# Designs tried in a protein design run: designed miniproteins, single chains, continued (2). Part 71

Each design is a single chain, and the fold is of that chain. pLDDT is the mean over its residues in the fold that is shown.

## One batch from the design tools (miniprotein)

Design m6601
Fold by ESMFold2-Fast:
Structure m6601 (fold): chain A 82 residues (1-82)
Amino acid sequence: MGQEIIELARKIAEKAKERMEELLKKGDVKGARLELEIAEGLIRILIGVGKVTGELSDEDIKELDEIIEELRRYYERLLEES
């Protein structure tokens, strides 16, 4: 069911946040951006797979889009403070 995909996406986002913070503390802005791009790409692939398999409801897709948007806002906030 779509909840397993959402849980995986949340884990991807949390690991990306940890990595982005570490990289920005080292001054590696390019590395932090790459972590964001990889995480967004992986979550977008999960959305695509779930749509094709029928495992994701419209509400599940909305939750996944919100995870991506929250991750993007988190990156923007870190970048402003770095």
Scores: mean pLDDT 84

Design m6602
Fold by ESMFold2-Fast:
Structure m6602 (fold): chain A 81 residues (1-81)
Amino acid sequence: AEEHLEKGKELFEQGKLEEAIEEYEKAIEADPRYAEAWLNLGKVLAALGKLEEAEEYYKRAILLDPDYEEARNNLAKLTAK
């Protein structure tokens, strides 16, 4: 799970958004409770302009980890636009 998360982050930094999504989806498939993978999938979808999907995934990350400040901050920024 963590290996796929880190690979996804690297691909996102390189602008390879579709490949980043595939790696984050693999992380979630391995561990559906991996709040950080849901957060990062939301971030890449927001970068693609898929704001409604990004919002849903940020909310899922928060449901899995209610103290996840980064997920809450990203949701707040998305809904303030």
Scores: mean pLDDT 81

Design m6603
Fold by ESMFold2-Fast:
Structure m6603 (fold): chain A 72 residues (1-72)
Amino acid sequence: TEDAERAREAARRAAELGDAAGAASANWQKYVSSGGHPEAKEYAKKAVQAAAQGDAERAAEYALLSAEFAKK
């Protein structure tokens, strides 16, 4: 169904974003002092946590928020 499909896609996106955030963690330490986007990193963390708990809907919301804050 649509809900199941969206939930799985949301979890996948959250996991991918979490992996990317983890890989870039050391780089963010360098940019935090220069006014990096701490909100983007925080939402990425929440997205991964939600995905781990099986809450795909919330994981998708946090993943999108993280991307939006990193983009701005």
Scores: mean pLDDT 56

Design m6604
Fold by ESMFold2-Fast:
Structure m6604 (fold): chain A 99 residues (1-99)
Amino acid sequence: MVEEEAERIREMAEELAELAEPYSREVAERIRRAGEELARALLEGDIEAARRATLEVLRAADEGAEAAEKAGDLETAKKIVLLGVALAIEAIGAMIEIS
């Protein structure tokens, strides 16, 4: 089950990064990196690393949403926020399962 959650998190992080990339390549790269770190931490049962990576994804997502909003793309900004929250919920669920 955790392997399935880790792969889902990687897919969600990639989608999130793709949404942010037109507005900030740096933010997109941070999302991809944090998503991979989160997936790895979950597979290794490292709850503290998973928590840190989840917070980094949320911070990068917030910055990506702000960049999209500044560009006038409110719809993409909303999608970034919602997907970021959904990823965090998935991560918390996976962390509970491995506890």
Scores: mean pLDDT 87

Design m6605
Fold by ESMFold2-Fast:
Structure m6605 (fold): chain A 67 residues (1-67)
Amino acid sequence: SFELELQKAIAILAASTLLVAARNAGYPEEVIERFEKLRDEAYNAKTLEEAQKVLDEILKLAREFDE
């Protein structure tokens, strides 16, 4: 239970931090919406595996828009 809540918190924090950075950098709304959706998926994760997968997708999205 605690491991799930911790992984969810990490994923939510990662998505929220990247969302703020993307908005400040002037990223297009489509990118902002993708980070918002992943943050919501992190919040709704019910298993450790789901939380870990969402975190990986958040980091993958960040790498995709590294330009």
Scores: mean pLDDT 82

Design m6606
Fold by ESMFold2-Fast:
Structure m6606 (fold): chain A 90 residues (1-90)
Amino acid sequence: MKAEELKKKVEALEEIIKKLEEAIKLLNTPNPTDEQVEEAKKLVEEANKIAKELGLPELLVDLTDPTSILKALKKAKELLKKYKEELEKL
């Protein structure tokens, strides 16, 4: 894998992680408003779009499964660590 390709994957994974962490914060707010829930859903939809464009279906979040967002976040962080380590070894 070329360094330029790894850098693009790292940047995209960082964006996915940021969006999913923000969505989790909104959903974990005590008595979240309808606007906060809608914003969280938009963040998840944006993260899913990035994951699809990268060919990473394992990062897709199912909003009907409350564990799905946590699993996707964990997987994204694992992939980010892996690609950063590979980039540093090049």
Scores: mean pLDDT 81

Design m6607
Fold by ESMFold2-Fast:
Structure m6607 (fold): chain A 67 residues (1-67)
Amino acid sequence: VSEEERERALREAEEIARALGVDPRRAVDAARFALEENGKSVEQALRAAEYAAQGDDDAALRILLER
């Protein structure tokens, strides 16, 4: 993932949390963790962020464990 794609993904994660009325830090942290620690795609990172923002930790974790 390029730096530009990563920055865009983190911005989109923030917007997802904002749309749901929740703290953007949790969604951004989930996306960052997926991209940096787990080598996930931007698409997978945004899905993890969306689930984390919704409080669905089980679904977010499944994205992180996906191969």
Scores: mean pLDDT 76

Design m6608
Fold by ESMFold2-Fast:
Structure m6608 (fold): chain A 117 residues (1-117)
Amino acid sequence: MIKLTASGGGTFPEGGSVTLSAQISGDVGLIAEVGWYRQRPGEPLEFVASIDMYTGEVEYHPRVAGRATISYDRAKRTLYLELRNLRPEDTAVYYPFAVDLATGEVYYGEGVEVTVV
């Protein structure tokens, strides 16, 4: 079973930046994809960014493209999301995810709250 433990939430100024991290544990050799979703207050769950673990290809939601960088450190087994030029609309709970290679099942870590003021 894949487990993700996220950190780096808090309250941040508009125009600032945040780096979220997620430690990945369990059967990490069976991961197809890693990334981040977020849920803004009163909104549905929204895709933020992902990395394909075979190709290294990265994808970003248009709302964060040019402001976000996703990366994965294999040695540290840590997924990162850097979000720059923060806006009030970036206020959300951010969830790391991993996709199981064999089943396509999506595993989510517990969310971290980001508030932009």
Scores: mean pLDDT 86

Design m6609
Fold by ESMFold2-Fast:
Structure m6609 (fold): chain A 71 residues (1-71)
Amino acid sequence: SLEEIIEELKKLAEESKDEELKRALLGAVKAIENKNVPAVKKAIEELRRLFPEDELAQRAVELLEEALKLL
């Protein structure tokens, strides 16, 4: 569900020690809450570009791709 995806993204943001990654994850949460599909797609692109080797970012991308299927 979108609700479960939002909660997991918030948890990943809390666990992140990288302020930039934390802000990107919280921005992605807002995009989902607003049902803004272009913003969710932009968040995926930004996470892949800026954090290509980060495990939290990789998990967030998987969650955002699942959110797009539900939006």
Scores: mean pLDDT 86

Design m6610
Fold by ESMFold2-Fast:
Structure m6610 (fold): chain A 86 residues (1-86)
Amino acid sequence: MTVTLIFKNLTPEQITGHALRAIGLELDGTEVEVEIKGDTLTITYRGMTEEQVNALLKEAEELKERGYEVTIERKGDELTITITKP
């Protein structure tokens, strides 16, 4: 499964933190691509397991509880999670 995480309205410190977390995540067998454009961070994971996808979905729900706007779109083997800071 391919998962695309899009973080919007981030500060430079938040972009650095999320990017370091993505690089530091030990996703065995998963290809990770990171793109930074202004206040937007896009992280693409390829080859994720169901357990890894469920962990990301749980983290997205926790951010929603903290006041972030979270949009989840699934299209076949592709999952896009857009997270916007309040």
Scores: mean pLDDT 75

Design m6611
Fold by ESMFold2-Fast:
Structure m6611 (fold): chain A 86 residues (1-86)
Amino acid sequence: MTPEELEAELREAIRKSAVAEIDYSIALVQGKTEEAEKYKKLRDEYAKRVAEIARQLGYPDVAEAAEKGGGFDAIGALIERELRER
């Protein structure tokens, strides 16, 4: 897999984790406990995938953020990384 393909997979995994976290929060507010548990599992699975890909790319900061806070924290770490490269 090329670095470009890995970076595309990273961004997709981050997006899916973040979307699952949003869906989880909505399900909790609506009292839909089964849907909330489903979205929490999806969030965690995609966050794990983010950490795996981030480590392959040499982005341990993004991997650690994903493990601690899921997709939104990974987005934050990725933004901070891009800002530091400027």
Scores: mean pLDDT 82

Design m6612
Fold by ESMFold2-Fast:
Structure m6612 (fold): chain A 81 residues (1-81)
Amino acid sequence: AEELLRKGRLAANQGKYDEAIKYFEEAIKKDPKNAEAYTMLGSVYYSLLGDKEKAKEYFKKALEIDPNNLSAKRGLELVEK
């Protein structure tokens, strides 16, 4: 799971957003309780694709798994306001 998150971040840094999304989705498929993967998807949809609705959904899922995830909390606040 951690390896898929690393590959996703590298793809995003290279502007390969479709690949980044696929890596994060695969991480969730292997571990549905991976709050970090949901947070990364939220960040990609919000910051890189401008899709606030999908970003909000993913940040909310991350917080359902890990209510103390600071990145997801900040992401959700930013999307809501």
Scores: mean pLDDT 81

Design m6613
Fold by ESMFold2-Fast:
Structure m6613 (fold): chain A 75 residues (1-75)
Amino acid sequence: ETVVQTHKGELKAGDIVTFDFPDGWTALPKVEAVSDGKELPVAVSITRTTPTATTVSAAALESGPATVTVYAEKE
């Protein structure tokens, strides 16, 4: 089972988008960021608050309309 979370909207350089994944998700999240079909550079950090809970943060390095997509899997 795979969960996909998506943020769509105008981002400014330095904006941080965060995604929380529920307990029981074991796969590492993947992050894709695109602006009008081009890859938008983002700095990614993964924070684990418990062994079963994961938060992914993506900090935008450029400004523009963007879609940020993150993936996690349940084993």
Scores: mean pLDDT 71

Design m6614
Fold by ESMFold2-Fast:
Structure m6614 (fold): chain A 92 residues (1-92)
Amino acid sequence: GSMAASALIEMIEAALADGGRVSVSVQGDTVTVTIRGVGPEAREAALKALQDALKSGATATLEEEGDTLTLTVSGLDAVSATAVALHAIGLE
């Protein structure tokens, strides 16, 4: 199962619920999600996404600078990476 992709999607939804701004970039098997205006729900979802990515065998890093949170996940299969990107594009 794609636990990492599901957790990244949940993180994006939490960020938008908090009133944050989300950008997603995909480079091969690496997905980077950047949240500006990070709130408490987005922070909790990001920690879960980090844990789920690591548990799935992916490499993940979480960086926070001011109100900006960046989660980078590497080692995702193409279907999982595409699902995250399409979800992000479909959001207002």
Scores: mean pLDDT 76

Design m6615
Fold by ESMFold2-Fast:
Structure m6615 (fold): chain A 70 residues (1-70)
Amino acid sequence: MKLSKEEIVELLNEIGRALREGDKEKALEALEKLKSQIPEELYKEIVEAIKNGDVERAERLLALAAVQLL
């Protein structure tokens, strides 16, 4: 699936909001839409951080993904 730069930014913002609201399910759903755009190893680390409730780590890893995607 090909995503525009605007769609990537919107999804990253949605994941960040969901994490701050404690909505792990919504964060993971939005993250799945970026799976093909993020390196597999980084994607797995973000998923684990979200599942573990480590919001700070998840946000830092998302920032790294954003640099690679944008």
Scores: mean pLDDT 82

Design m6616
Fold by ESMFold2-Fast:
Structure m6616 (fold): chain A 60 residues (1-60)
Amino acid sequence: SLAEEAVKKYEELIKENPDSANYWLGLAYAYRQLGKTEEADKYIAKALELNPDLGDRAAL
């Protein structure tokens, strides 16, 4: 599925740039599309830890 492809792509991007909050947020949204809300919440928390200004996007 497109969501599974997005997970793999963002995991690779994070491996190259692990301090990019936007990549962690993208990974979280991909997991959310897969119905994996626990993983999504974990990665949203990581994105907010790296950039608290993303709160508006992470909070919907």
Scores: mean pLDDT 79

Design m6617
Fold by ESMFold2-Fast:
Structure m6617 (fold): chain A 65 residues (1-65)
Amino acid sequence: MYKINEEAVDLLAKIAGLTKEEVIEYLLSGKIPGISKERALRILSGDEAPTKEEIDALKEYGKKK
């Protein structure tokens, strides 16, 4: 079990133009290019801030749905 930081997810969702639910789903999928599942869990927990490249990758992944 991993604790999700709601504040970190809300901020990332606003930056990426996604819903919080989509951010959680996409990051936990482990399918975003340039973001490993381990890295994604650290971002979701608020332990690590995403890089601009990771935010851009999340945005591009979201556009393909």
Scores: mean pLDDT 78

Design m6618
Fold by ESMFold2-Fast:
Structure m6618 (fold): chain A 117 residues (1-117)
Amino acid sequence: SMAERERELAQRRAEAASLLAEAGRYLRRAGAEIVALDPALKPGVDAALATFAAGVRAVVTALADPEAAAAELRRLLADVGALLAEIAAAGTPESAAVAAEARRRLEELVERAIEVL
């Protein structure tokens, strides 16, 4: 029925949103750790967090269309992932390790969000 389809879509959207919220919490924590280890990386961390927030808004706007939402999730992963890679390249070994783990965790959570949609 339409009501069953609407409930299924609402559940998938809620699961994807929950995974993105988890990714956001992880990135904020990782960002704080990176800045504590290397304060010079703060502009890069701020840019990565702002890019993540913009990407989440694009995903939420697209959620009515699973293919469009998946495309925005891939864009979010590519854009934030690239910024985290730049942070890793510019940092100390310790801050680079945190940035690399944040990139890996973001990829895991975004891929799970795409699978849910």
Scores: mean pLDDT 90

Design m6619
Fold by ESMFold2-Fast:
Order: sequence, then C-alpha cells, then structure tokens
Structure m6619 (fold): chain A 56 residues (1-56)
Amino acid sequence: PVVPEYTAEEARELIRRGLPKAAADAKASNDQDFLDLIIETAKRLGEEELAEELKK
C-alpha cells in the first residue's frame, strides 16, 4: 500500500470534517485570529467553497 499518499488523503478528510467545528469554536470564543487561520487552511487545501462557508 502507498501509505504516505493514503495518509495525506485521510488527513485531508479529517481536516475537512474538523474545520467547521473548529470555526464554530473560534466564533464562540471571539477568536478572530484563529478563525482566519482556519479559513486560510481551507483555502490552502483547495476548499474554496468551504472557506467561503466558514466566513459566514
């Protein structure tokens, strides 16, 4: 098995599932710097639609 590539895709899936929760926590804590970091992370993953959703 191609463990490194497989692990990278699994990590991406875990991040996609975790980003909305992390963004909600950042918004609840009024941590704008953390929210900006989460949005930037989504953009870096090519998840433009998710990044736009997280801004709301």
Scores: mean pLDDT 73

Design m6620
Fold by ESMFold2-Fast:
Structure m6620 (fold): chain A 65 residues (1-65)
Amino acid sequence: MLKQVAAGLEIVAEGIELGASVEIKIEDDTLYIKVLNTSKEKAEKLKERAFEIGEKLGIKVVFLD
């Protein structure tokens, strides 16, 4: 649980730096992420960062449309 919260907070911080809004839902060992209010380029950068964070912490990351 704590590592999922830590991953979520890092992803939110990356989103803020990119000027994007992020919705995060935590279920079991998975983070479900929805990216809002940003360009395609910034959304792609955020996805790359989120997958890197998930891999480092051993958390599964899934992006929602």
Scores: mean pLDDT 79

Design m6621
Fold by ESMFold2-Fast:
Structure m6621 (fold): chain A 55 residues (1-55)
Amino acid sequence: SEEDERGVRAARAIIDAVERGLITPEQGIAHLERLVEKTGSPAVRELLEEVRKRL
């Protein structure tokens, strides 16, 4: 769905912000957890795990 695609784009933007040091990994995880709750998307959950690996 378009909502799922938007969720994935938002997740990628959060990960990019963490990679660039604009937000902390903990802040990135919190934002991604909210996206998982809102979208229920397995793809967003996989992106959450990528941020966790970088802690």
Scores: mean pLDDT 80

Design m6622
Fold by ESMFold2-Fast:
Structure m6622 (fold): chain A 62 residues (1-62)
Amino acid sequence: SVEEVAELIKQAEAAIKAGDLATAREYARKVQELTGVDAEELFALLKEGRGTEAGVRAILSL
């Protein structure tokens, strides 16, 4: 759902801010399983502070 994807993106951003890149990548993989968007692409956007773009892209793929 949109709500589940938004929450996963939010958790991935929080993990990146905490320096937990492994957990952030795990949340990106969960988004990939729900949306089909590549986890490494989402992770790259999140690392660059482009979380809003990552979220929009994932939601539009539902």
Scores: mean pLDDT 83

Design m6623
Fold by ESMFold2-Fast:
Structure m6623 (fold): chain A 68 residues (1-68)
Amino acid sequence: MLTQEERDVILQRVVDRAVAAGLSPEEILRLTRAVMEVIDQGEKEGLSLEEVVARVDATADALIARAR
């Protein structure tokens, strides 16, 4: 199970990437919600931290690309 600290680090990195990419506050909120859903689903599936991070990165990459 992911710790709260691990979740916070993942979310902070995603937010930092979104801010650097010039996303609006609403786009950042949508991205954050999608990432949280990916984390929750990964935990339900019993994925490792590395597998969850990989899915989060893929989700962030796709949503940031769509916003640009």
Scores: mean pLDDT 82

Design m6624
Fold by ESMFold2-Fast:
Structure m6624 (fold): chain A 71 residues (1-71)
Amino acid sequence: MSLTGQAMRLMLEMRRAGKSKKEIADALIEFAEEQGLLEVAEEIRKIAEETDDIYTFIEKAGALLEAAELA
């Protein structure tokens, strides 16, 4: 499974479990750090701080991870 696919599944499963935006962001940051994507993890943290709603966060974080996977 692609890195983006794994991250999207994680976010969707946490959303189904009723997790907050902060909990989903924290889990995604940890996932990126475990993959060695430290710059991506920092950018996810920034996106989480700049977005108020979960849908915008998921959209932006997903796009960032897809771009990192293609680079």
Scores: mean pLDDT 79

Design m6625
Fold by ESMFold2-Fast:
Structure m6625 (fold): chain A 82 residues (1-82)
Amino acid sequence: SDGIIDGLQEMIDEVSKKKKLSGEEKNNIILSLENMKEASKDEEIQKLLDKAIEELSSLPDVVEGSTVAEILKKLLDEIKSL
């Protein structure tokens, strides 16, 4: 849905401005993705969000914004390809 695409783009833009993310900032991104998953009625979008959440959750508490941005960009591209 447009709401998920727009929300992901906003998160990508925000994390791309940061050299590093704190654990709190990373957890806020994960919570945003979990909220998108709950709001989605599309099973394939839910599966893609689950994979991104799992990948982000496996990262260290302090992580580079570029690393998180690449994961979110891949998720966005996969959703657009559905």
Scores: mean pLDDT 85

Design m6626
Fold by ESMFold2-Fast:
Structure m6626 (fold): chain A 84 residues (1-84)
Amino acid sequence: MSFKARVVGVGEDSIVVLLTEEEAEKFEVGDKVRITFKGKEYEGEVVALERPEGGAVLVTIKVPKELAEEVKVGDVVEIEKIIE
């Protein structure tokens, strides 16, 4: 299953995306994910899930530096869990 997620933070080799609780229940730290942005696919790894007050979940994903350099806060990425 793929999800569209808003980018709320960008690091040197990581992005932070905002998910709903229902979407975040499908992810765990260590999960491999496929990220699609502007027609390019990247592989990432979930490294943190944070649940601040308000029902939104902040998911930190380690990504290639190439993706981190192209993505800006407010962009939307498509995230899919790699199961196979």
Scores: mean pLDDT 80

Design m6627
Fold by ESMFold2-Fast:
Structure m6627 (fold): chain A 56 residues (1-56)
Amino acid sequence: MLPKNKEELIEYAYNLILAVGPGVARETVKELARELGLSDEEAEEIFNEAYERYLK
C-alpha cells in the first residue's frame, strides 16, 4: 500500500529498507516524498528516521 502522508512514508521506508536495502529504498522514498508534495530535505529526514530505526 502506498503511503498517504509523512508518518506512513516513514513506516513504508523502514519496511522497504528491510526488503531491498537502504540504497534502493533511499531513491524510492525520495520519489514518493515528491509525489506527496514534500521537499528533498524532508525526504532525506524521513529516510534517515527510517534508517536509524533499522540500525537499532
Scores: mean pLDDT 81

Design m6628
Fold by ESMFold2-Fast:
Structure m6628 (fold): chain A 82 residues (1-82)
Amino acid sequence: MSKEELEKEVKQSMTIMMISLAILLAKKGKLEEAIEALEKAKTLAPPEAQKYLDKAIEALKEGKAEEAIEYARKAIDAVAAA
């Protein structure tokens, strides 16, 4: 494994972990903390995942935790596919 490949895998894993944390926080009603986690994940995420993260953040700002969790899960799938 090259250093470049390792850095890519670490970045993907970190992004997925941050989104997963945001889902957990949203389920606990900690919407502000969930938004912060998703915004941090967005800085590491590929463009396809960023669109779902933007929708998840918007849903959390509207208090729509279930909708936000659905978009966050789609973002994880997009990160894993990249």
Scores: mean pLDDT 83

Design m6629
Fold by ESMFold2-Fast:
Parts: sequence; structure tokens; C-alpha cells
Structure m6629 (fold): chain A 92 residues (1-92)
Amino acid sequence: GAELDKLINLLKEKAKDNGIDVSVSLSGTTLNISISGLSPEQQIALSLYLLGLELEGNEVSISLSGTTLNISISGLSDSQKIELLQFLLSLV
């Protein structure tokens, strides 16, 4: 919805200011995130957050190509989507 779109745009702008490329798209109930330029420490923090989402029953798929992390998450509630985007905003 409009709230998710605002958070996605804010995330893209903040990431860009910090030399990080991020793209986010929603396909049905699946949230797709592509993020490039994260430090190893940022990658670890993100991986731990994603593990938490998987333990909550969400289907998480992760692939790494060079420095680009591609994430697909299915089953997220709207509150979980907002919390993930807020976490990413704090990370970048």
C-alpha cells in the first residue's frame, strides 16, 4: 500500500546517499529485495534479521552474486513488511 511505497522510496534515497543500491518489489504476497554495497557487518545483521523472519514461519530465499544480495520472502504480514523496511532503513 501507500505506506510501503513511502518506506521503499525513503529506503532507496537513504541507501543511495550511503553508496548502497537497493530495489524492492512486491509480487502478490512475496517481497523481493535486491541490495548491493553492504559491508560484511551489514550483511551479517541482515542475515540474522532474515533468520528471525524464517523462524516466524515465513519462506525466505537468499542468493548472493558478488556484492548483490537477492532476497525473496513469502508470507509476510503487512506489519512484518513495514518492520523489515524500517530495519533496512536503520541498517543503511
Scores: mean pLDDT 83

Design m6630
Fold by ESMFold2-Fast:
Structure m6630 (fold): chain A 67 residues (1-67)
Amino acid sequence: SSSDIEELEKRIKEIEEEIERIEKEIERLKKEGGDEKKIKELELEKQILEGLRALLEGVLSFLKSKE
């Protein structure tokens, strides 16, 4: 199912884009003298998204190996 692979690749890309956006916001806040609470919240959100990306990459690898 190329469709399932394409959907997973799209979801992974969306998560990667969201992680990049969060990283840029963390960098901005650190340069501005830091809202430490907001930085911590963003770092936790990033960690959750990185975990989701890893899970989806695992599923994608499994599906691609079934050829």
Scores: mean pLDDT 85

Design m6631
Fold by ESMFold2-Fast:
Structure m6631 (fold): chain A 73 residues (1-73)
Amino acid sequence: PSEEQIEQDVLLALALIYLYLGRQAMEKGDYEEAIKWYEKAIELLNKVDPSNPEAQELLKEAETYLKEAREKL
């Protein structure tokens, strides 16, 4: 794969890890920590090609999770 492809794959993988950490924080009631992880995931996903359907789906999920976490504060 190209450097560009590897970069996008790394961004997606890291964003998934951040979403996982955010959900773990939500389960523990650490809403402020969950918000930080979701914001980091969104930042990474915004660097992925806008035409990538997986990134688009993950962005929608991250935005939904962020809204949920903020409503708990």
Scores: mean pLDDT 83

Design m6632
Fold by ESMFold2-Fast:
Structure m6632 (fold): chain A 80 residues (1-80)
Amino acid sequence: MREEARRLIEEAERLIREVLENRLSPEQMREALARVHRLMSRAAALLMASPSEEDHEEARRLEEWFIRQSKEIHKMIEEL
């Protein structure tokens, strides 16, 4: 389960990197954001299902990271 969460996080990070490189159209950037949101929601749910307090703390940090990235990408979409 934690391995699945890590894979989802890595996939989300790859999508964010593609968006940040600004090679996508605004429509593709919006689709990427929606995909990242779903990946992050799944990863957070998996981490929260863990009995480990450290995994729960990781889920909270993941939420903060996503909020920050989402705001930056929305700014980029507005500028395109």
Scores: mean pLDDT 77

Design m6633
Fold by ESMFold2-Fast:
Structure m6633 (fold): chain A 55 residues (1-55)
Amino acid sequence: SELEELYARLAQREVEELTGRAAEVRVVRTDSKLLVYARLEGSDEWRLVGEADLP
């Protein structure tokens, strides 16, 4: 969805600006929230970097 794509792009940009490293992002949809995870280039770990309530 457009909302998930928007949150993924915003999270990727923020993480890359803060760390100076490329990042892969994933959005997970739950019943009430979108959860945004990021993984830095060269890392095996996904970390929660953002969340948003569903309208």
Scores: mean pLDDT 80

Design m6634
Fold by ESMFold2-Fast:
Structure m6634 (fold): chain A 120 residues (1-120)
Amino acid sequence: GVEEAEKLLELNPDSAHAWLALGVEYLKQGDYEKAIEYFDKALELDPNNAAAWAYKGMAYLKLGDYEKAIEYMDKALALDPNNALAWYYKGKAYEKLGDKEKAKEYFEKAKELDPKLEEV
């Protein structure tokens, strides 16, 4: 939870992982603006953290900023092209923008990397 993530941050304030963990907890709670703030802190410490870029994109997707979601998913995929979640949420962003063909392509790529993404 948030309390556990805050304790991790207190112990490791220079850890990109601690900031990332706190951002993920706020993302889960629906506080997308705080999540983005903490993902930005993680990325200031480690700009090559593909997970932080992907979660930042996911937060923008939740806020309805589909173009920024795609931009940050592309940054995640440039660092880790096998990030199935980044492909999946890039597909969701294109679906929201009405680009059904690109959405289908990216969902198929996500499924090839992690078949469990279709098991909801």
Scores: mean pLDDT 86

Design m6635
Fold by ESMFold2-Fast:
Structure m6635 (fold): chain A 83 residues (1-83)
Amino acid sequence: KEKLEEIKKRLEELYKNPELSEEAKEKLKKAIEALEWGIETGEYEIGAITAKRVLDEAIKAAEENPEIKAKLEELKKELEKLI
């Protein structure tokens, strides 16, 4: 639970980055929503799996920004450790 909340917080910080494209923002918002749903319902594993899938799309949308892409890839790896 705590690790899932920490990953969500880090995604929310990335969402505030003005260098993020609108497409990447939409994907990131969906990942945040998936984690929030998992936390609220107690379905931590399903929430993490859903967020990981959407993060793959966000990583592709952030191809032009290597720093954001690297941070998204790090968060995806953290989610993989929870499933």
Scores: mean pLDDT 79

Design m6636
Fold by ESMFold2-Fast:
Structure m6636 (fold): chain A 66 residues (1-66)
Amino acid sequence: MIELEREEVEVDGRRSWALTKEGLIKAYEKGIKQLEEAIKRGETPLLRESLETLKESLEKLKKEKE
């Protein structure tokens, strides 16, 4: 079966955690960091597009909290 073992599960924490905007922002920051390392490793230029998409999503989330 598919396991819920990913970065998001850490913020889930089972104890009154909710995927709030703050939790989502943290998840995006983690994903961005992982993608940056993959790109730095020379994986593929295609990952750069995913990184930029994540950065844009993070910036939009922050702006909407204005």
Scores: mean pLDDT 61

